# Ledger of designs, part 37: designed miniproteins, single chains, continued (4)

Each design is a single chain, and the fold is of that chain. pLDDT is the mean over its residues in the fold that is shown.

## One batch from the design tools (miniprotein)

Design m13347
Fold by ESMFold2-Fast:
Structure m13347 (fold): chain A 78 residues (1-78)
Amino acid sequence: MKEEIRKEIYKKLLDAGVPEELASAIVARILDGKELTPEEIAKLFGVSKETVEKAMELARQIAEEIAKKYGVSLEELK
């Protein structure tokens, strides 16, 4: 289940135009508890903090919607 949710979030982020490396880092932050801040992600990928924050908010909305579809909370996936 967690891996299926990860794949769906990642796919939807790619479909929304988020770069593969950035999408992967954001998904890891949501599902695997990676403690990367928006500032740290922005530095790692050479993008603006605003770009990271928008991608993270989109990923949060996508993750919550997918978790509801599978009948689980995001808290249960950590």
Scores: mean pLDDT 77

Design m13348
Fold by ESMFold2-Fast:
Structure m13348 (fold): chain A 73 residues (1-73)
Amino acid sequence: SHMKKEIEELIKKAEEEIESLTEPTWDNVVRLASIAISLAVALKTGPKEYQEKIKETLDKVIEALREAEAALA
């Protein structure tokens, strides 16, 4: 379904943003925060078969976001 493709693309985008994260900038924080919000919505509204993967990806994004914010403080 279209929704499953969107969730898969969102997870891929999140993983790519985390993997590319070096010398974090506020632009990285904004992108990661946006991805975290989208993943949180997908976790609540998305199909059950993706819940574990969405939760795992969201946790990684939150951790990366926290580390980026700490580096910029």
Scores: mean pLDDT 81

Design m13349
Fold by ESMFold2-Fast:
Structure m13349 (fold): chain A 77 residues (1-77)
Amino acid sequence: ALKAFREGNYEEAAEEYEKRLKEKPSALTYAQLAAAYMKLGKYEEAREYAEKGLELDPNNPAARRALQEVEEALKKK
């Protein structure tokens, strides 16, 4: 997942993060999936995943960061 994201393979990264969510759901994995959807330009889907991450852990820095970045992207759209 992280390797695919670093290499710019965001669609593959999203698929790997979705698989990880099914195995072990976590706020971090939701935030990582949101980041992948942001890179794909799917800001509405990215927002939904970031919000789900915060629902699991409101104090997770990655989930909070992902939601902030998605909201800023949506304002510029």
Scores: mean pLDDT 78

Design m13350
Fold by ESMFold2-Fast:
Order: sequence, then structure tokens, then C-alpha cells
Structure m13350 (fold): chain A 84 residues (1-84)
Amino acid sequence: MKYTLVHPDGTLEEVEFPDLKAAEEYVKKLTGSKDTKRVVTKDGRVVIAPSEVRGVRDGDTDADVIAAAQANGKPVLISGEVVL
């Protein structure tokens, strides 16, 4: 499945994973976090963030998730292609 990797500087990168579990393991490895959390955006996209990232909630827009990644200085995955 395709995901958009939101870098801490706000840059977007397209990445692919075979399943949701592989995407969660990638975020753990990339961030050094022990756990990830999942939220669902207003548009039904799955967000995978390190559990310590604050300000990411169910019903957020893509822009809200990008802003939260920048504010926390942590990368976040959003399912599908995100267009600014």
C-alpha cells in the first residue's frame, strides 16, 4: 500500500509497504519509538505516528497532520498520496 511520509521539516515523500504492520514497524525503526498510534483522518486516511507525538487526532485533515509532525519534530505516515 502507498503511504506519504511526512518528514519533521514538512517535506513529503512517497513510500510503499506490503501491509499496515510493515508501515508501523518502519515508523518505530525510523523514530526509535517503542510504540505507534493510529488515527483516521476526516477523509478516511490512516495515520501512523510515534505514540509520543501530540496533536494528532481522529478527524484531522492532511494539513493538521503535517502541522503536528512539524510541531513535534517527528516523522508521520499518512495512507495514500497527500497533495498540498
Scores: mean pLDDT 82

Design m13351
Fold by ESMFold2-Fast:
Structure m13351 (fold): chain A 59 residues (1-59)
Amino acid sequence: MEAVEEARRLLEEGVSPREVGERLARTYGEKVADAALLAVEAERRGDASMAAAARRTLE
């Protein structure tokens, strides 16, 4: 999912989670933005189950 990859890239570049969410919502809509940001944050936290649940919301 492109939104997840963009969220990961922006967070790795040091963009704040809030700013990432706002930028993604502008392009993909709030539901997709929230799910993509949650998936990447869960992955970074090591929460594989939460990351999988967030990605499922994007399907």
Scores: mean pLDDT 78

Design m13352
Fold by ESMFold2-Fast:
Structure m13352 (fold): chain A 75 residues (1-75)
Amino acid sequence: SHAEEVEAAARRTIALLRKLEAEGVLSAAEAAALAARAEEIARAARAGASEAEVLERLRALEAELRARVEAGLAA
């Protein structure tokens, strides 16, 4: 189902965030905030949020993650 696909994507994202935190690219606070957003998107999908809304939220999360990784690597 769409919700199961979103849940799997959220799980992969959280695993990536843990790795980026361990490597010092993201702070613990940044990793936790992004993980919370991934979990919220998965919950919204489970609650019946539209595919369009979920996709928009995932794109926003990806953009934020990209910006923070770029900043972390530049530091």
Scores: mean pLDDT 86

Design m13353
Fold by ESMFold2-Fast:
Structure m13353 (fold): chain A 100 residues (1-100)
Amino acid sequence: DEAAQLIAEARRLLEEFKKAVENGDVDKAIELLHKLTDVVERLVRTGDPEAIAEAERIMREAIKLSDELAKKVDPETAQRIAVHSVAGALRVVGAIEEVR
């Protein structure tokens, strides 16, 4: 099942993202955030209500972790993280609006 596979992949990427945030690895965190956003958007586009709910939960957690990382770095790097976080959130919200 595509939805089940995408949920597993999104959860794996979220755990890798958490580790990158804990390690202060900004470049790795941004790379993983981009990959996570892509998988979460695909998860939303399955149209499965349970998949959409999980996608919303995962992106909410990713945004919270991005904010935590931003507080630990210089203002320029924090802005870079914020730009990628906002862009990801907008992509997911847009996908949800198209399928609902």
Scores: mean pLDDT 87

Design m13354
Fold by ESMFold2-Fast:
Structure m13354 (fold): chain A 60 residues (1-60)
Amino acid sequence: DEELLKKVAKAISEKLGIPEDIALAIVKNALEAGGTFEDIAKGLEEAGEKEAAKAIRELL
Protein backbone atom coordinates (compact mmCIF):
# COMPACT_ATOMS: atom_id res chain seq x y z
CA ASP A 1 0.00 0.00 0.00
CA GLU A 2 1.87 3.05 -1.34
CA GLU A 3 -0.32 5.59 0.48
CA LEU A 4 0.27 3.92 3.87
CA LEU A 5 4.00 3.67 3.09
CA LYS A 6 4.13 7.44 2.42
CA LYS A 7 2.17 8.22 5.61
CA VAL A 8 4.51 6.04 7.71
CA ALA A 9 7.59 7.66 6.12
CA LYS A 10 6.18 11.15 6.83
CA ALA A 11 5.44 10.24 10.47
CA ILE A 12 9.02 8.96 10.92
CA SER A 13 10.43 12.08 9.22
CA GLU A 14 8.42 14.43 11.48
CA LYS A 15 9.07 12.53 14.75
CA LEU A 16 12.81 11.88 14.17
CA GLY A 17 13.57 15.19 12.42
CA ILE A 18 15.09 13.49 9.36
CA PRO A 19 14.42 14.20 5.65
CA GLU A 20 11.32 12.48 4.26
CA ASP A 21 13.33 10.78 1.47
CA ILE A 22 15.59 9.16 4.10
CA ALA A 23 12.52 8.02 6.09
CA LEU A 24 10.98 6.64 2.88
CA ALA A 25 14.19 4.69 2.11
CA ILE A 26 14.18 3.20 5.65
CA VAL A 27 10.55 2.05 5.31
CA LYS A 28 11.08 0.61 1.80
CA ASN A 29 14.26 -1.25 2.81
CA ALA A 30 12.54 -2.79 5.86
CA LEU A 31 9.54 -3.96 3.79
CA GLU A 32 11.79 -5.33 1.00
CA ALA A 33 13.68 -7.35 3.66
CA GLY A 34 10.36 -9.03 4.56
CA GLY A 35 9.51 -6.81 7.52
CA THR A 36 6.12 -5.27 8.34
CA PHE A 37 5.10 -1.77 9.45
CA GLU A 38 4.73 -3.22 12.97
CA ASP A 39 8.34 -4.51 12.77
CA ILE A 40 9.47 -0.95 11.91
CA ALA A 41 7.47 0.41 14.87
CA LYS A 42 9.02 -2.21 17.21
CA GLY A 43 12.51 -1.35 15.96
CA LEU A 44 11.96 2.35 16.63
CA GLU A 45 10.51 1.63 20.10
CA GLU A 46 13.56 -0.55 20.96
CA ALA A 47 15.81 2.33 19.79
CA GLY A 48 14.00 4.71 22.21
CA GLU A 49 11.92 6.45 19.50
CA LYS A 50 8.60 5.79 21.25
CA GLU A 51 6.73 8.74 19.69
CA ALA A 52 7.65 7.60 16.16
CA ALA A 53 6.59 4.01 16.98
CA LYS A 54 3.25 5.26 18.37
CA ALA A 55 2.61 7.43 15.29
CA ILE A 56 3.17 4.42 12.99
CA ARG A 57 0.85 2.18 15.05
CA GLU A 58 -1.88 4.85 14.98
CA LEU A 59 -1.77 4.67 11.14
CA LEU A 60 -2.31 0.88 11.14
Scores: mean pLDDT 82

Design m13355
Fold by ESMFold2-Fast:
Structure m13355 (fold): chain A 65 residues (1-65)
Amino acid sequence: SKEELIKKAEELLKEAERLEREGVLAVIQGDYERLAEIQARTKEIVEEAKRLAEEAGDEELLKKL
C-alpha cells in the first residue's frame, strides 16, 4: 500500500539522519575512511527512500529528499 511505502521511506530517512550524525563523529575523530563508508551507505539509503516516495506519489516526502 502507499502507506507502507511512505512508512518505509520515512524509516530509511531516519536511518540516514543517524548515519549523518555518525559521519560528524568520524570527522571529529579524523576517521576519513569511516566517513567515506558512511557517506556511501547514506547515499544508497536516500536513493531507496526517494524511489519508495516516488512510487507512493508523496510529493511532500520527495521534497525532503
Scores: mean pLDDT 84

Design m13356
Fold by ESMFold2-Fast:
Structure m13356 (fold): chain A 78 residues (1-78)
Amino acid sequence: DPNREKGEEYERLGKEYEKKGNLEKAVEYYVKAGEFYARAGDYRSAAAMYEKAVKLKPSDAEVVEKYLEYLEKAIQAE
């Protein structure tokens, strides 16, 4: 699944930038990872990526809203 593979790649980049202390880039890549996991229908992984982004940047209302949307979809899935 190309969407899942891209999600995994962006998740790795998010973790790398988080370790380097570049929180802005970490959030950017976690958001991209979550978007691709969602495109793959993996709402659980999408919510997990947005949760990481929220923890790093809790003041970003758009990221918080997306986290809640994917969390709801993950709970409704199976």
Scores: mean pLDDT 86

Design m13357
Fold by ESMFold2-Fast:
Structure m13357 (fold): chain A 61 residues (1-61)
Amino acid sequence: MLDRVVEAARRVIAEHGPSASLRQIAEEAGVSQATLRRLLRRHGIHTKAELYEFVAERLGA
């Protein structure tokens, strides 16, 4: 499930850059914004900036 969110975030960030939103990421991942926020919180991600750092670390390695 988290891997799907990471891939969705990568695609949305590639398309929209710094204008990418959590709503667009949730839509791309096929989940609600509430589900996305709950999943991210379980992994210690509380802000859009923290999500961007997490995605960069996972895909830049």
Scores: mean pLDDT 77

Design m13358
Fold by ESMFold2-Fast:
Structure m13358 (fold): chain A 68 residues (1-68)
Amino acid sequence: AARLAEHRARAEELEKKADELYTKSQNLFADPSKREEAEKLKQEADKLYDEAGRHRVGVLTLEADAAA
């Protein structure tokens, strides 16, 4: 029970951080002088989304087992 809540909370935290970085990256892409910075932020966001995805898969698996 507690572990499921931990995975969910971690996934939500990582997704929020990824969304912030992705939005910032997209805003910076509007400025050609900041393209390198924008790309770095996008890559960081992608890594956080990947990590969040792993936690989400764990949550879904545990929820499916509990629901069955």
Scores: mean pLDDT 76

Design m13359
Fold by ESMFold2-Fast:
Structure m13359 (fold): chain A 79 residues (1-79)
Amino acid sequence: MTDAAQAAVLLANMITKKEGGAFGAALAEPASEEAIRQAEEAFELLPEDASDRTIGIALQAIADGEAPEEAVKRALEAE
């Protein structure tokens, strides 16, 4: 697995948990296609050279319910 694929999965999991239940609970079913698409969109907007810290900040922003574009902007500004 590439780092990009792992980040997209983490984003999708965070979005799904926030929409369907509490953070930290195990997922009982896969994220919706829309949630996965939003996670992939956010990751594609991040530069390929993004640090683990920047990716983490983007994941947190998506978990807070921000749009992919806003999440990426916040992550890049917080670097």
Scores: mean pLDDT 57

Design m13360
Fold by ESMFold2-Fast:
Parts: C-alpha cells; sequence; structure tokens
Structure m13360 (fold): chain A 55 residues (1-55)
C-alpha cells in the first residue's frame, strides 16, 4: 500500500508538471483535457488507497 501510494504520488506529480506545461504552451484543448482526466483518475485512486489503510 505505501509503495503503491508513493508511485501514485510520483506519477501525479509528473502529470501535474505536464499539465502545467501544456496550459502554459496553450496546447490543444483535447491534450489538456486528457491529462486533466488522467490526473483526476489517479487522484481518486490515491484517495481509495488511503481509505483501504483505514479498513
Amino acid sequence: LEEERARLVEKIGELIEEFNKLVENKAPQEEIDKVALELRELQEELERLAKEIEE
């Protein structure tokens, strides 16, 4: 759980940097939306793992 959490945090961080670069460079909306969706899914998975620790 902790190791998977660390991996998710790392990946989320990388995607946040990618998202910010796409926004700053005014990339196509479709690419920005795709990265935003991926970030949301990973964030939800991270929260789900946190709940599993409480169980």
Scores: mean pLDDT 77

Design m13361
Fold by ESMFold2-Fast:
Structure m13361 (fold): chain A 75 residues (1-75)
Amino acid sequence: VEETAEEIRRRAAEAAELIAADLFLGSQQAMETVRMGMEATQQFGDRMKDVLEEVVNRLGQAAAEALRRLLEAAA
């Protein structure tokens, strides 16, 4: 149970970093797209809402921070 949750978190975090890097070209639009993707993932995982809600929330914050740092470095 915990192993499955940790694997999901790790894979999701790695995917978020790759997505953030790929979406870097359109930072503001990319953030909006990521948010919509997170909402779609939450709907798909309705049965795993409790677990996914925390993962989505963390990914959203991590992606926002990563994008902010990238934008600061690029500025």
Scores: mean pLDDT 62

Design m13362
Fold by ESMFold2-Fast:
Structure m13362 (fold): chain A 67 residues (1-67)
Amino acid sequence: SAEEYLEKGKELYEQGKYDEAIEYYKQALALDPRYAEAYENLGKVLEKQGKTAEAKVVRQKAAELRA
């Protein structure tokens, strides 16, 4: 499920495996394109990698979905 992909992504993030975490967050979003929490976690990883512009885009999407 989308939730299972999100949880696996979080596990990878805690291990410092940021690229792998991103792929799992993208898989969660492929299953549920309105999954605000997946966009939030994707933004967190992108910010951690210094990808500030990309992080801003996905954070905006998360905010729109929670409005």
Scores: mean pLDDT 86

Design m13363
Fold by ESMFold2-Fast:
Structure m13363 (fold): chain A 70 residues (1-70)
Amino acid sequence: MKEYPRLVEALNRYADSPPERRLEAMREVGRAAFEDGVPEELVRQLADSIPDPELRRAFLEGYREALAES
């Protein structure tokens, strides 16, 4: 399987984040997914696995921001 070290690191930081930091931490998870070259179809599957719509939006925003900066 492909390894996504930045994504794993960002997910660990998100898990350790207090509630007030979770939106920012989830944006970083999205950025890390782009930086690791996660395919768009897997990004959508990851987003769909996020039950909170605000966290899902933050994840997708992070991914799209990183893509736009490239």
Scores: mean pLDDT 81

Design m13364
Fold by ESMFold2-Fast:
Order: C-alpha cells, then structure tokens, then sequence
Structure m13364 (fold): chain A 92 residues (1-92)
C-alpha cells in the first residue's frame, strides 16, 4: 500500500502532466491546495468536492481568484486532511 503523502505526490505529478499547476502545503492537520488551470469545469468540480467535504464535517475554506482555486482543509488528524485533499485532487 502507498502512503497518503506518496499518493498525493503521484497525483500532483499526474495533474502537472495534464497542464494543471498544483501546490500542496501540509501544516499538521491542515492542508492547503492551490490549483491553477484554464479548465473552468475541472476547477468547478474540485470546488464542489471541497464544499461536499465541508458538509461532511471537515473545516473547509474555498477561495477563487481568476483561474486559481485555493482550498484549505482542516481535519482531526493529518491523515484525514490528506485523504480529503486527495479526494479534491482526484475530482480534477
């Protein structure tokens, strides 16, 4: 089984190959994802996935500026925050 951090790095690499600019910052149980893309449909899907996580008990902040989407997820543990971040990135 792959670690959550390894899965996140692999997913980031796959998305960068598709033309997304992806930055992920991990601060304990808080993960910030920044996605830049001209694909408005993909950014909308990621934003909706993040909103769904907020409804499911994660603390979520979503910010959009031009073609840049910033999502901050806070959970009970680092692993839960990483799992949520992976779900957002997989929606792209």
Amino acid sequence: SMSLKEELEQLKKELEAKGYKVKVEIKGNEVTITIESDDVTSLTAAALTAIGLGLDGFEVKVEIKGNTLTITIKAETEDKALEAAIEVLRSL
Scores: mean pLDDT 85

Design m13365
Fold by ESMFold2-Fast:
Structure m13365 (fold): chain A 68 residues (1-68)
Amino acid sequence: SDAAIAAYRAAVAADPDDRTAWLGLASALARAGRLDEAVAVLEEAAARRPDDEDVRGLLALLRAAAAR
């Protein structure tokens, strides 16, 4: 929902190191069908935490979904 996306965006803005907020934002965007935005969010998260395997894994899955 748009409310969930707004809440997670606010959480990421308040604490850019909150891994859970980044993953939540990407998941909320993907659920809304906004896959390109979800990919962009995870690309930023991956740039901040390049050794985060969960971020990399979800990014790969969403990139595959966004290509359809």
Scores: mean pLDDT 81

Design m13366
Fold by ESMFold2-Fast:
Structure m13366 (fold): chain A 73 residues (1-73)
Amino acid sequence: SELEEVIKRLEKLTEEVKKLMEKYNVPQEEKDKILKIMEEAIEYAKKGDLEKARELLYEASKLLGEILEKLKE
């Protein structure tokens, strides 16, 4: 189903984000925050709440971007 495809893509994205955070030596506390938001996004997607899942992905991407910018300094 389309929903199962969305969930699979979110799970794959989460694994890619984990690898990215490890590559750039993101602190564990910040990794935990981002992963928790992404896990919540997957859970909302599983419930069929794609709007909430999208909002959570946006928050995770924004937070990750802010963390990566700070690490460039």
Scores: mean pLDDT 85

Design m13367
Fold by ESMFold2-Fast:
Structure m13367 (fold): chain A 56 residues (1-56)
Amino acid sequence: MEAAERAARAFEAGDVLGAFEIAAETARQHGPEAAREAGRLAEEKGHVVAGSILRL
């Protein structure tokens, strides 16, 4: 999931607002279920904070 990787990279770079923007864009384009699925995959890979942002 590209959204999970992009959100994780933004958060790791200290760009918390960018991570939230990626979550909002994912929900806007693919619906909230797609954002939640990307969030679950991010958490499975150990990116817990990015996963939580994607599920908002």
Scores: mean pLDDT 68

Design m13368
Fold by ESMFold2-Fast:
Formats: C-alpha cells, structure tokens, sequence
Structure m13368 (fold): chain A 92 residues (1-92)
C-alpha cells in the first residue's frame, strides 16, 4: 500500500543527507518536491521513488534540470502525502 510514500521519504532523506535543499509545494491534488543541489545518489533515489509511485498507479512527473530535480505526484491524497513528506524532513 504505502510503498510510494516510503520511497519518497527515502529519496528526501537521501537528498538532505547529501546537503541538498528540499522544498515541498501543493497545488490542488498535486504534490511537488523540488530538490536543489542533487548529486547522483539523490537523483537515483528520486528516480526510484518515481518508479514506485508509477507501480502503485499514481501519475508521476520527474524533471531533471542540471542539479535541480522536481518530482510531481498526482492521484494520491495530497494532504496525506504532504504530511508524510513534512514528517520525513523533520522540521517540526
């Protein structure tokens, strides 16, 4: 059930471990995670998260612009996904 969420958490933690900046934004039912300063390990983790979300039947966009990676997930409860992502970041 929650494999996509688990992979997304892992990717965010990998990004933070490697010193990247992570921003989460919500627009309607779409959650966007933007990672700035992504290295190869972080990019692979984000690609894995995108693949897991697609396997679970979610709509996923992965955009790579140099060292900036944007992962967009639609079709999952955006509020629940945002809560999971914010929990993974550990900012509160």
Amino acid sequence: GSEAAAALIDAILTALKNGAKVTVSVSGDTVTVTVEGANEETKKALEKAAEEAKKQGLKVELKVEGDTVTLTVSGLDAVSLTSVVLHAIGES
Scores: mean pLDDT 74

Design m13369
Fold by ESMFold2-Fast:
Structure m13369 (fold): chain A 80 residues (1-80)
Amino acid sequence: SAEELIERAEEAIEEAERAIAAAKAAGGDPRLILEAEVTLGLALIALGVAKIAPESAEELAELALRLAEEARRLALEAQA
């Protein structure tokens, strides 16, 4: 359901935010950190639209989830 995808996207966004914060604290690759922050910003926009556009909520929540997971991946790579 859209509600379940929104919840999963919110959790993934929190994980991405923590990973970005950890990468910054560790002095990780600034280019990958910037890419992670931009990707997370796009995830937040998609999630915001999902909450106000019920006809597109499921697709936008799924997009937000995928973008948040990519932001987390980039942040983890920045620490490597």
Scores: mean pLDDT 91

Design m13370
Fold by ESMFold2-Fast:
Formats: structure tokens, sequence, C-alpha cells
Structure m13370 (fold): chain A 64 residues (1-64)
């Protein structure tokens, strides 16, 4: 995934599969490309649709 929409979809799919490291990588790439608002939207989707543990692990890794 190289464009913002592909990275967002990759992050969502990885998070849904429990692949936390891949989700974090896609979100960090979005941040590096300046898509901070899209990162917030993806994180909101994860928080609303996936287990709290998945959201917490991704959020902690993004703050490290």
Amino acid sequence: ARDADELALEAINAAADGRVEEAVRALLELKRLGHDELVEKVMAWIRENLPEEVYRRIAEALEA
C-alpha cells in the first residue's frame, strides 16, 4: 500500500486480523505522509468496531 486510502484499508484489515505490528506500520506511514486526520479516523473505527485490547495495543505502540 502506497496511497493514503490503501494504507488506511491495510491498517483496518491488519487490526481486524490481530496483526497489530502491521496495523501500526501502516498508521505510522500515514503519519509520515501527513495524513494525521486519517490516522485519527482509522483509530476511531478500530475503537468502535474491534476489541478494546486491539485498540489499546495499537495506541500504545503509536505513542512509543
Scores: mean pLDDT 83

Design m13371
Fold by ESMFold2-Fast:
Parts: sequence; C-alpha cells; structure tokens
Structure m13371 (fold): chain A 58 residues (1-58)
Amino acid sequence: MSAEEKAQEYYDKGLEYYERGDYLAAALYFNMALDIDPEFKREEIEKYIEEAKEKLLE
C-alpha cells in the first residue's frame, strides 16, 4: 500500500539517522512513520523512539 511504502521510507531514514548518532532526527522520522501508518512496525518503532530518547538524556 502507498501509506505502508511511505512509512517504510521514513522508518529507513530513522534507522539511518539512529546509526549516525542523530537521535533527534531518528525519533522525528520514526514518529513520521507512525503518523502515516500507526500499526507499521509499531513495537519496533516505539522501542527505537524510547532508545533514542534515552540516548538524548545522556
């Protein structure tokens, strides 16, 4: 589906920024993926968002 494809694109960008250590950008893109499709990899994305937030607290 078009929405799922767009969510995948944002998820991939979130992973790219996460690997770069840009946790703010990573969390932004992960949230954008859930805004497009709230059920798309929901548990995985929520976990990455929480991990990104934890990294930002250091």
Scores: mean pLDDT 82

Design m13372
Fold by ESMFold2-Fast:
Structure m13372 (fold): chain A 92 residues (1-92)
Amino acid sequence: GSEEGERAAFEGGRRAARGAIAAPGAKATGAAAAGIAGAGAGAAAGLGDAEGARRSGEAAAQAALRAGPGPEGERGAEAARRGGEEAAEAAA
């Protein structure tokens, strides 16, 4: 069952998007971060690719940090990384 990993990745991406959107002018980058975390990590978990799930979370984290440097962007990045890690654990 990859459904739990997909949910964790989606929630991680959603939190990353929220953090990115809190930064000035960052809404489009936040949406991209959520897409990377949710779609990539979920797909990876479904395939049993733990490393792919982690990489998707890290890519979303980097997007969140670029959109909103500082505390909000850092919180979004942490949420994205955690989402990817939870998807990776579900894949393994």
Scores: mean pLDDT 60

Design m13374
Fold by ESMFold2-Fast:
Structure m13374 (fold): chain A 55 residues (1-55)
Amino acid sequence: SEEAFLDGVEEAVRYYLEQGRWDEARSLVENALRFLSPEAAERLKARYDQLVAEA
């Protein structure tokens, strides 16, 4: 499901940011956006922005 996919991407992004791997985190999000509906893409962008703000 898109929900499970979004959760997996969020977890991986959080891990990369914790490791200081900012380029990998960004690349993962950009690649994931290619496979999502417009609604899910906006949700992923919002989650990414929140994780970056917390890092």
Scores: mean pLDDT 84

Design m13375
Fold by ESMFold2-Fast:
Structure m13375 (fold): chain A 95 residues (1-95)
Amino acid sequence: SVADVPALIEQLTDPDPAVRAEAALALGDLGEAVREELRPAIPVLAKLLTDPDPLVRNSAANLLRIIGGEEARKVLEELLKDPDPEVREAARRAL
């Protein structure tokens, strides 16, 4: 539900990677309907692209792709220069 978006955004920074992954997947399922509500979370989503859990990284990349626009694109382009090849691949797939 769109009403759950603030709680789901908070859960993206949870210490438990399973909670972060579930929150990112739930936001992804809401998709375009929550695009504008997700826009302020772009800095948090950018940090999740460096998460040790590949499920969290893939979900964050998908959310940045859903948000789109210049700000999300700039973050993804910056991550193409990341020293970790897995982070670069996640960013490339989101662009």
Scores: mean pLDDT 80

Design m13376
Fold by ESMFold2-Fast:
Structure m13376 (fold): chain A 96 residues (1-96)
Amino acid sequence: MEKLFEGEVHLALGQIAEAIGDYETAIKHYERAIELLKDIDPKGLAIAYANLGRAYLGQGKYDEAIEWARKALEIDPDNEYAREVLEQAEAGKKAA
């Protein structure tokens, strides 16, 4: 489906932006991926939520990182990446 492919492209673009430290651009791409995937690909949606949480974690926005990681785990409880984001965000919040 066209939306599935476009959503996957936005996930990849977000990951590239995040890798270079451009968290603002990464967040925009992950938000677009969420909109494209939310009704058609639950697994892709969980990945998008986890990546959005990771980008917020990169910005030091721990409460937002926790929220999005928890949303990913509601869809896919076995998502180890989302669990790692949640644990790191909770630890960061305690250290701040």
Scores: mean pLDDT 85

Design m13378
Fold by ESMFold2-Fast:
Structure m13378 (fold): chain A 76 residues (1-76)
Amino acid sequence: SKREEAEKLLKKAEEAYKKGDYKKAVEYAKKAMETDPDSPVFAKAAMLAVKAAQDMGDEELLEEIQRLVARLSGAA
């Protein structure tokens, strides 16, 4: 199911974050958000992506993540 795929991607994002691979953490988290935007996985993935981008000091990536959240949450 889309939820199982999103949960697997979130787990990969969490593992990447624990290893300090913030770029991969954001990539997997964005994929999880896009896979199942209507689930609790979306919020967890979005928070992880924001945290990883903040830890990198990448403000452009933070803006991209915020735009993706708005688009997928129907706030566009």
Scores: mean pLDDT 84

Design m13379
Fold by ESMFold2-Fast:
Structure m13379 (fold): chain A 100 residues (1-100)
Amino acid sequence: MLSKEELEKRVEELEERVDELIARADAIAARARALGNHDLLREAIFVEAEAALLRMHLYEIKKMLEKNEDLKSIQKSIDFAEERLRAVEARLAALEARLA
């Protein structure tokens, strides 16, 4: 059976990953600015925007948990957010590889 506590823990773990993603994207943006690489800067800003949207989505999920909404619906939202986060993390890793 799904527990509210397990879902709350998953959201906290995803929030930490989003914060790490934003910090990494910000570091790439700073380096891109220093190099005058406008293409890389644009891509880093896009990753930051995607991460910001994920942060907002996780905030909405936390509100659903606080309101004791349907746990299966919340789990589906968390699964969707995690899949999106993995895609954004993969894109960021590709940008980091361009700087190596």
Scores: mean pLDDT 87

Design m13380
Fold by ESMFold2-Fast:
Structure m13380 (fold): chain A 64 residues (1-64)
Amino acid sequence: MKKILLAAGLDEEKAREAAEKLSERTPADEIVLLPETDEEKVLEEAKKLSEEKNAHVGLLGTEG
């Protein structure tokens, strides 16, 4: 089963760096960036992505 890191609510460069650092500790097959800060919306997209890709999705995001 694939592993995907979903980074949300961050500037693209900052999200990429954070996801890259985390993926080195927890290997992931894909890193997906979302320009979304609402936690509920991010969770909905993560579930959708998990079902479509048949993958385990880990979340990175801004708190606020």
Scores: mean pLDDT 66

Design m13381
Fold by ESMFold2-Fast:
Structure m13381 (fold): chain A 86 residues (1-86)
Amino acid sequence: GNAKGVNINYDLSKVKDGMKLKLSFSAPRGTISGKVADIEKLGGKVVSLGAGGENAEVIGIPATKETLEQIAAIMPAGTVIKAEVV
């Protein structure tokens, strides 16, 4: 698939300075556990990790285009990512 298969659709223009995002991931089984550690290095904290390594929630992610692009690049193809302000 093309690089658009992993996309975080969130309007960053609506985020105020200093706000953080919660990201919820759904990915193929066994793929998420090794990837959430790389996401935490970008400033987030894992608050939920599903059995089978297919679901995770991370909070405290900087609401920047650069951070979201890096996260999309880390995730395997077919990952669904939901972003919300917390």
Scores: mean pLDDT 71

Design m13382
Fold by ESMFold2-Fast:
Structure m13382 (fold): chain A 99 residues (1-99)
Amino acid sequence: EKERQLELEIAEALARIAYAIGKKYNSKDVTPAINAYERLLSLDPTNAEAWLNLGKAYYLAGDYEKAIEYFQKALEIDPSNTEAKRLLEEAQKKLEEKR
């Protein structure tokens, strides 16, 4: 479990860095963030912030359907997350526009 906790800390730090880089570039640059958060969530699926950030990465990639799915997962774990509620609504609007 100490090894898993260290892996979680490293995965979270890498995901945060990759996400920050991805915000400056196109969807190609958010793939590292997606991979890092998917790894983090395989180690700790109860991390609502990780689900939220994975949703944000898919949103930046233009995959609004996946973004909606992961924002909903974040809200299932933490229903009080106002940022997740706002981003879910924004992603739903983007999906409607893309139709």
Scores: mean pLDDT 73

Design m13383
Fold by ESMFold2-Fast:
Structure m13383 (fold): chain A 80 residues (1-80)
Amino acid sequence: SKEEEIKKKIEELLKKAEAYLKEGKYFEAARYLAEAYILLVNSDELSEEDKEEFRKRLEELAEKLNQEAKILLKKLIEES
């Protein structure tokens, strides 16, 4: 179904964001999170329950991205 296709696409984008986070590629990670968010908010085919679950997962990854970027910035300042 179109709902299943959208869910798979969001899952793919979130997996790519997580992979880039693990590689320290924060800009790429942020781009995939943004794409997942845009797809999520524009997808009328998804149930509100599915939207909330994806929103929570997206928020968790965004929080990890924020924490990793903050650690990197602190390290760069300390090494300067």
Scores: mean pLDDT 82

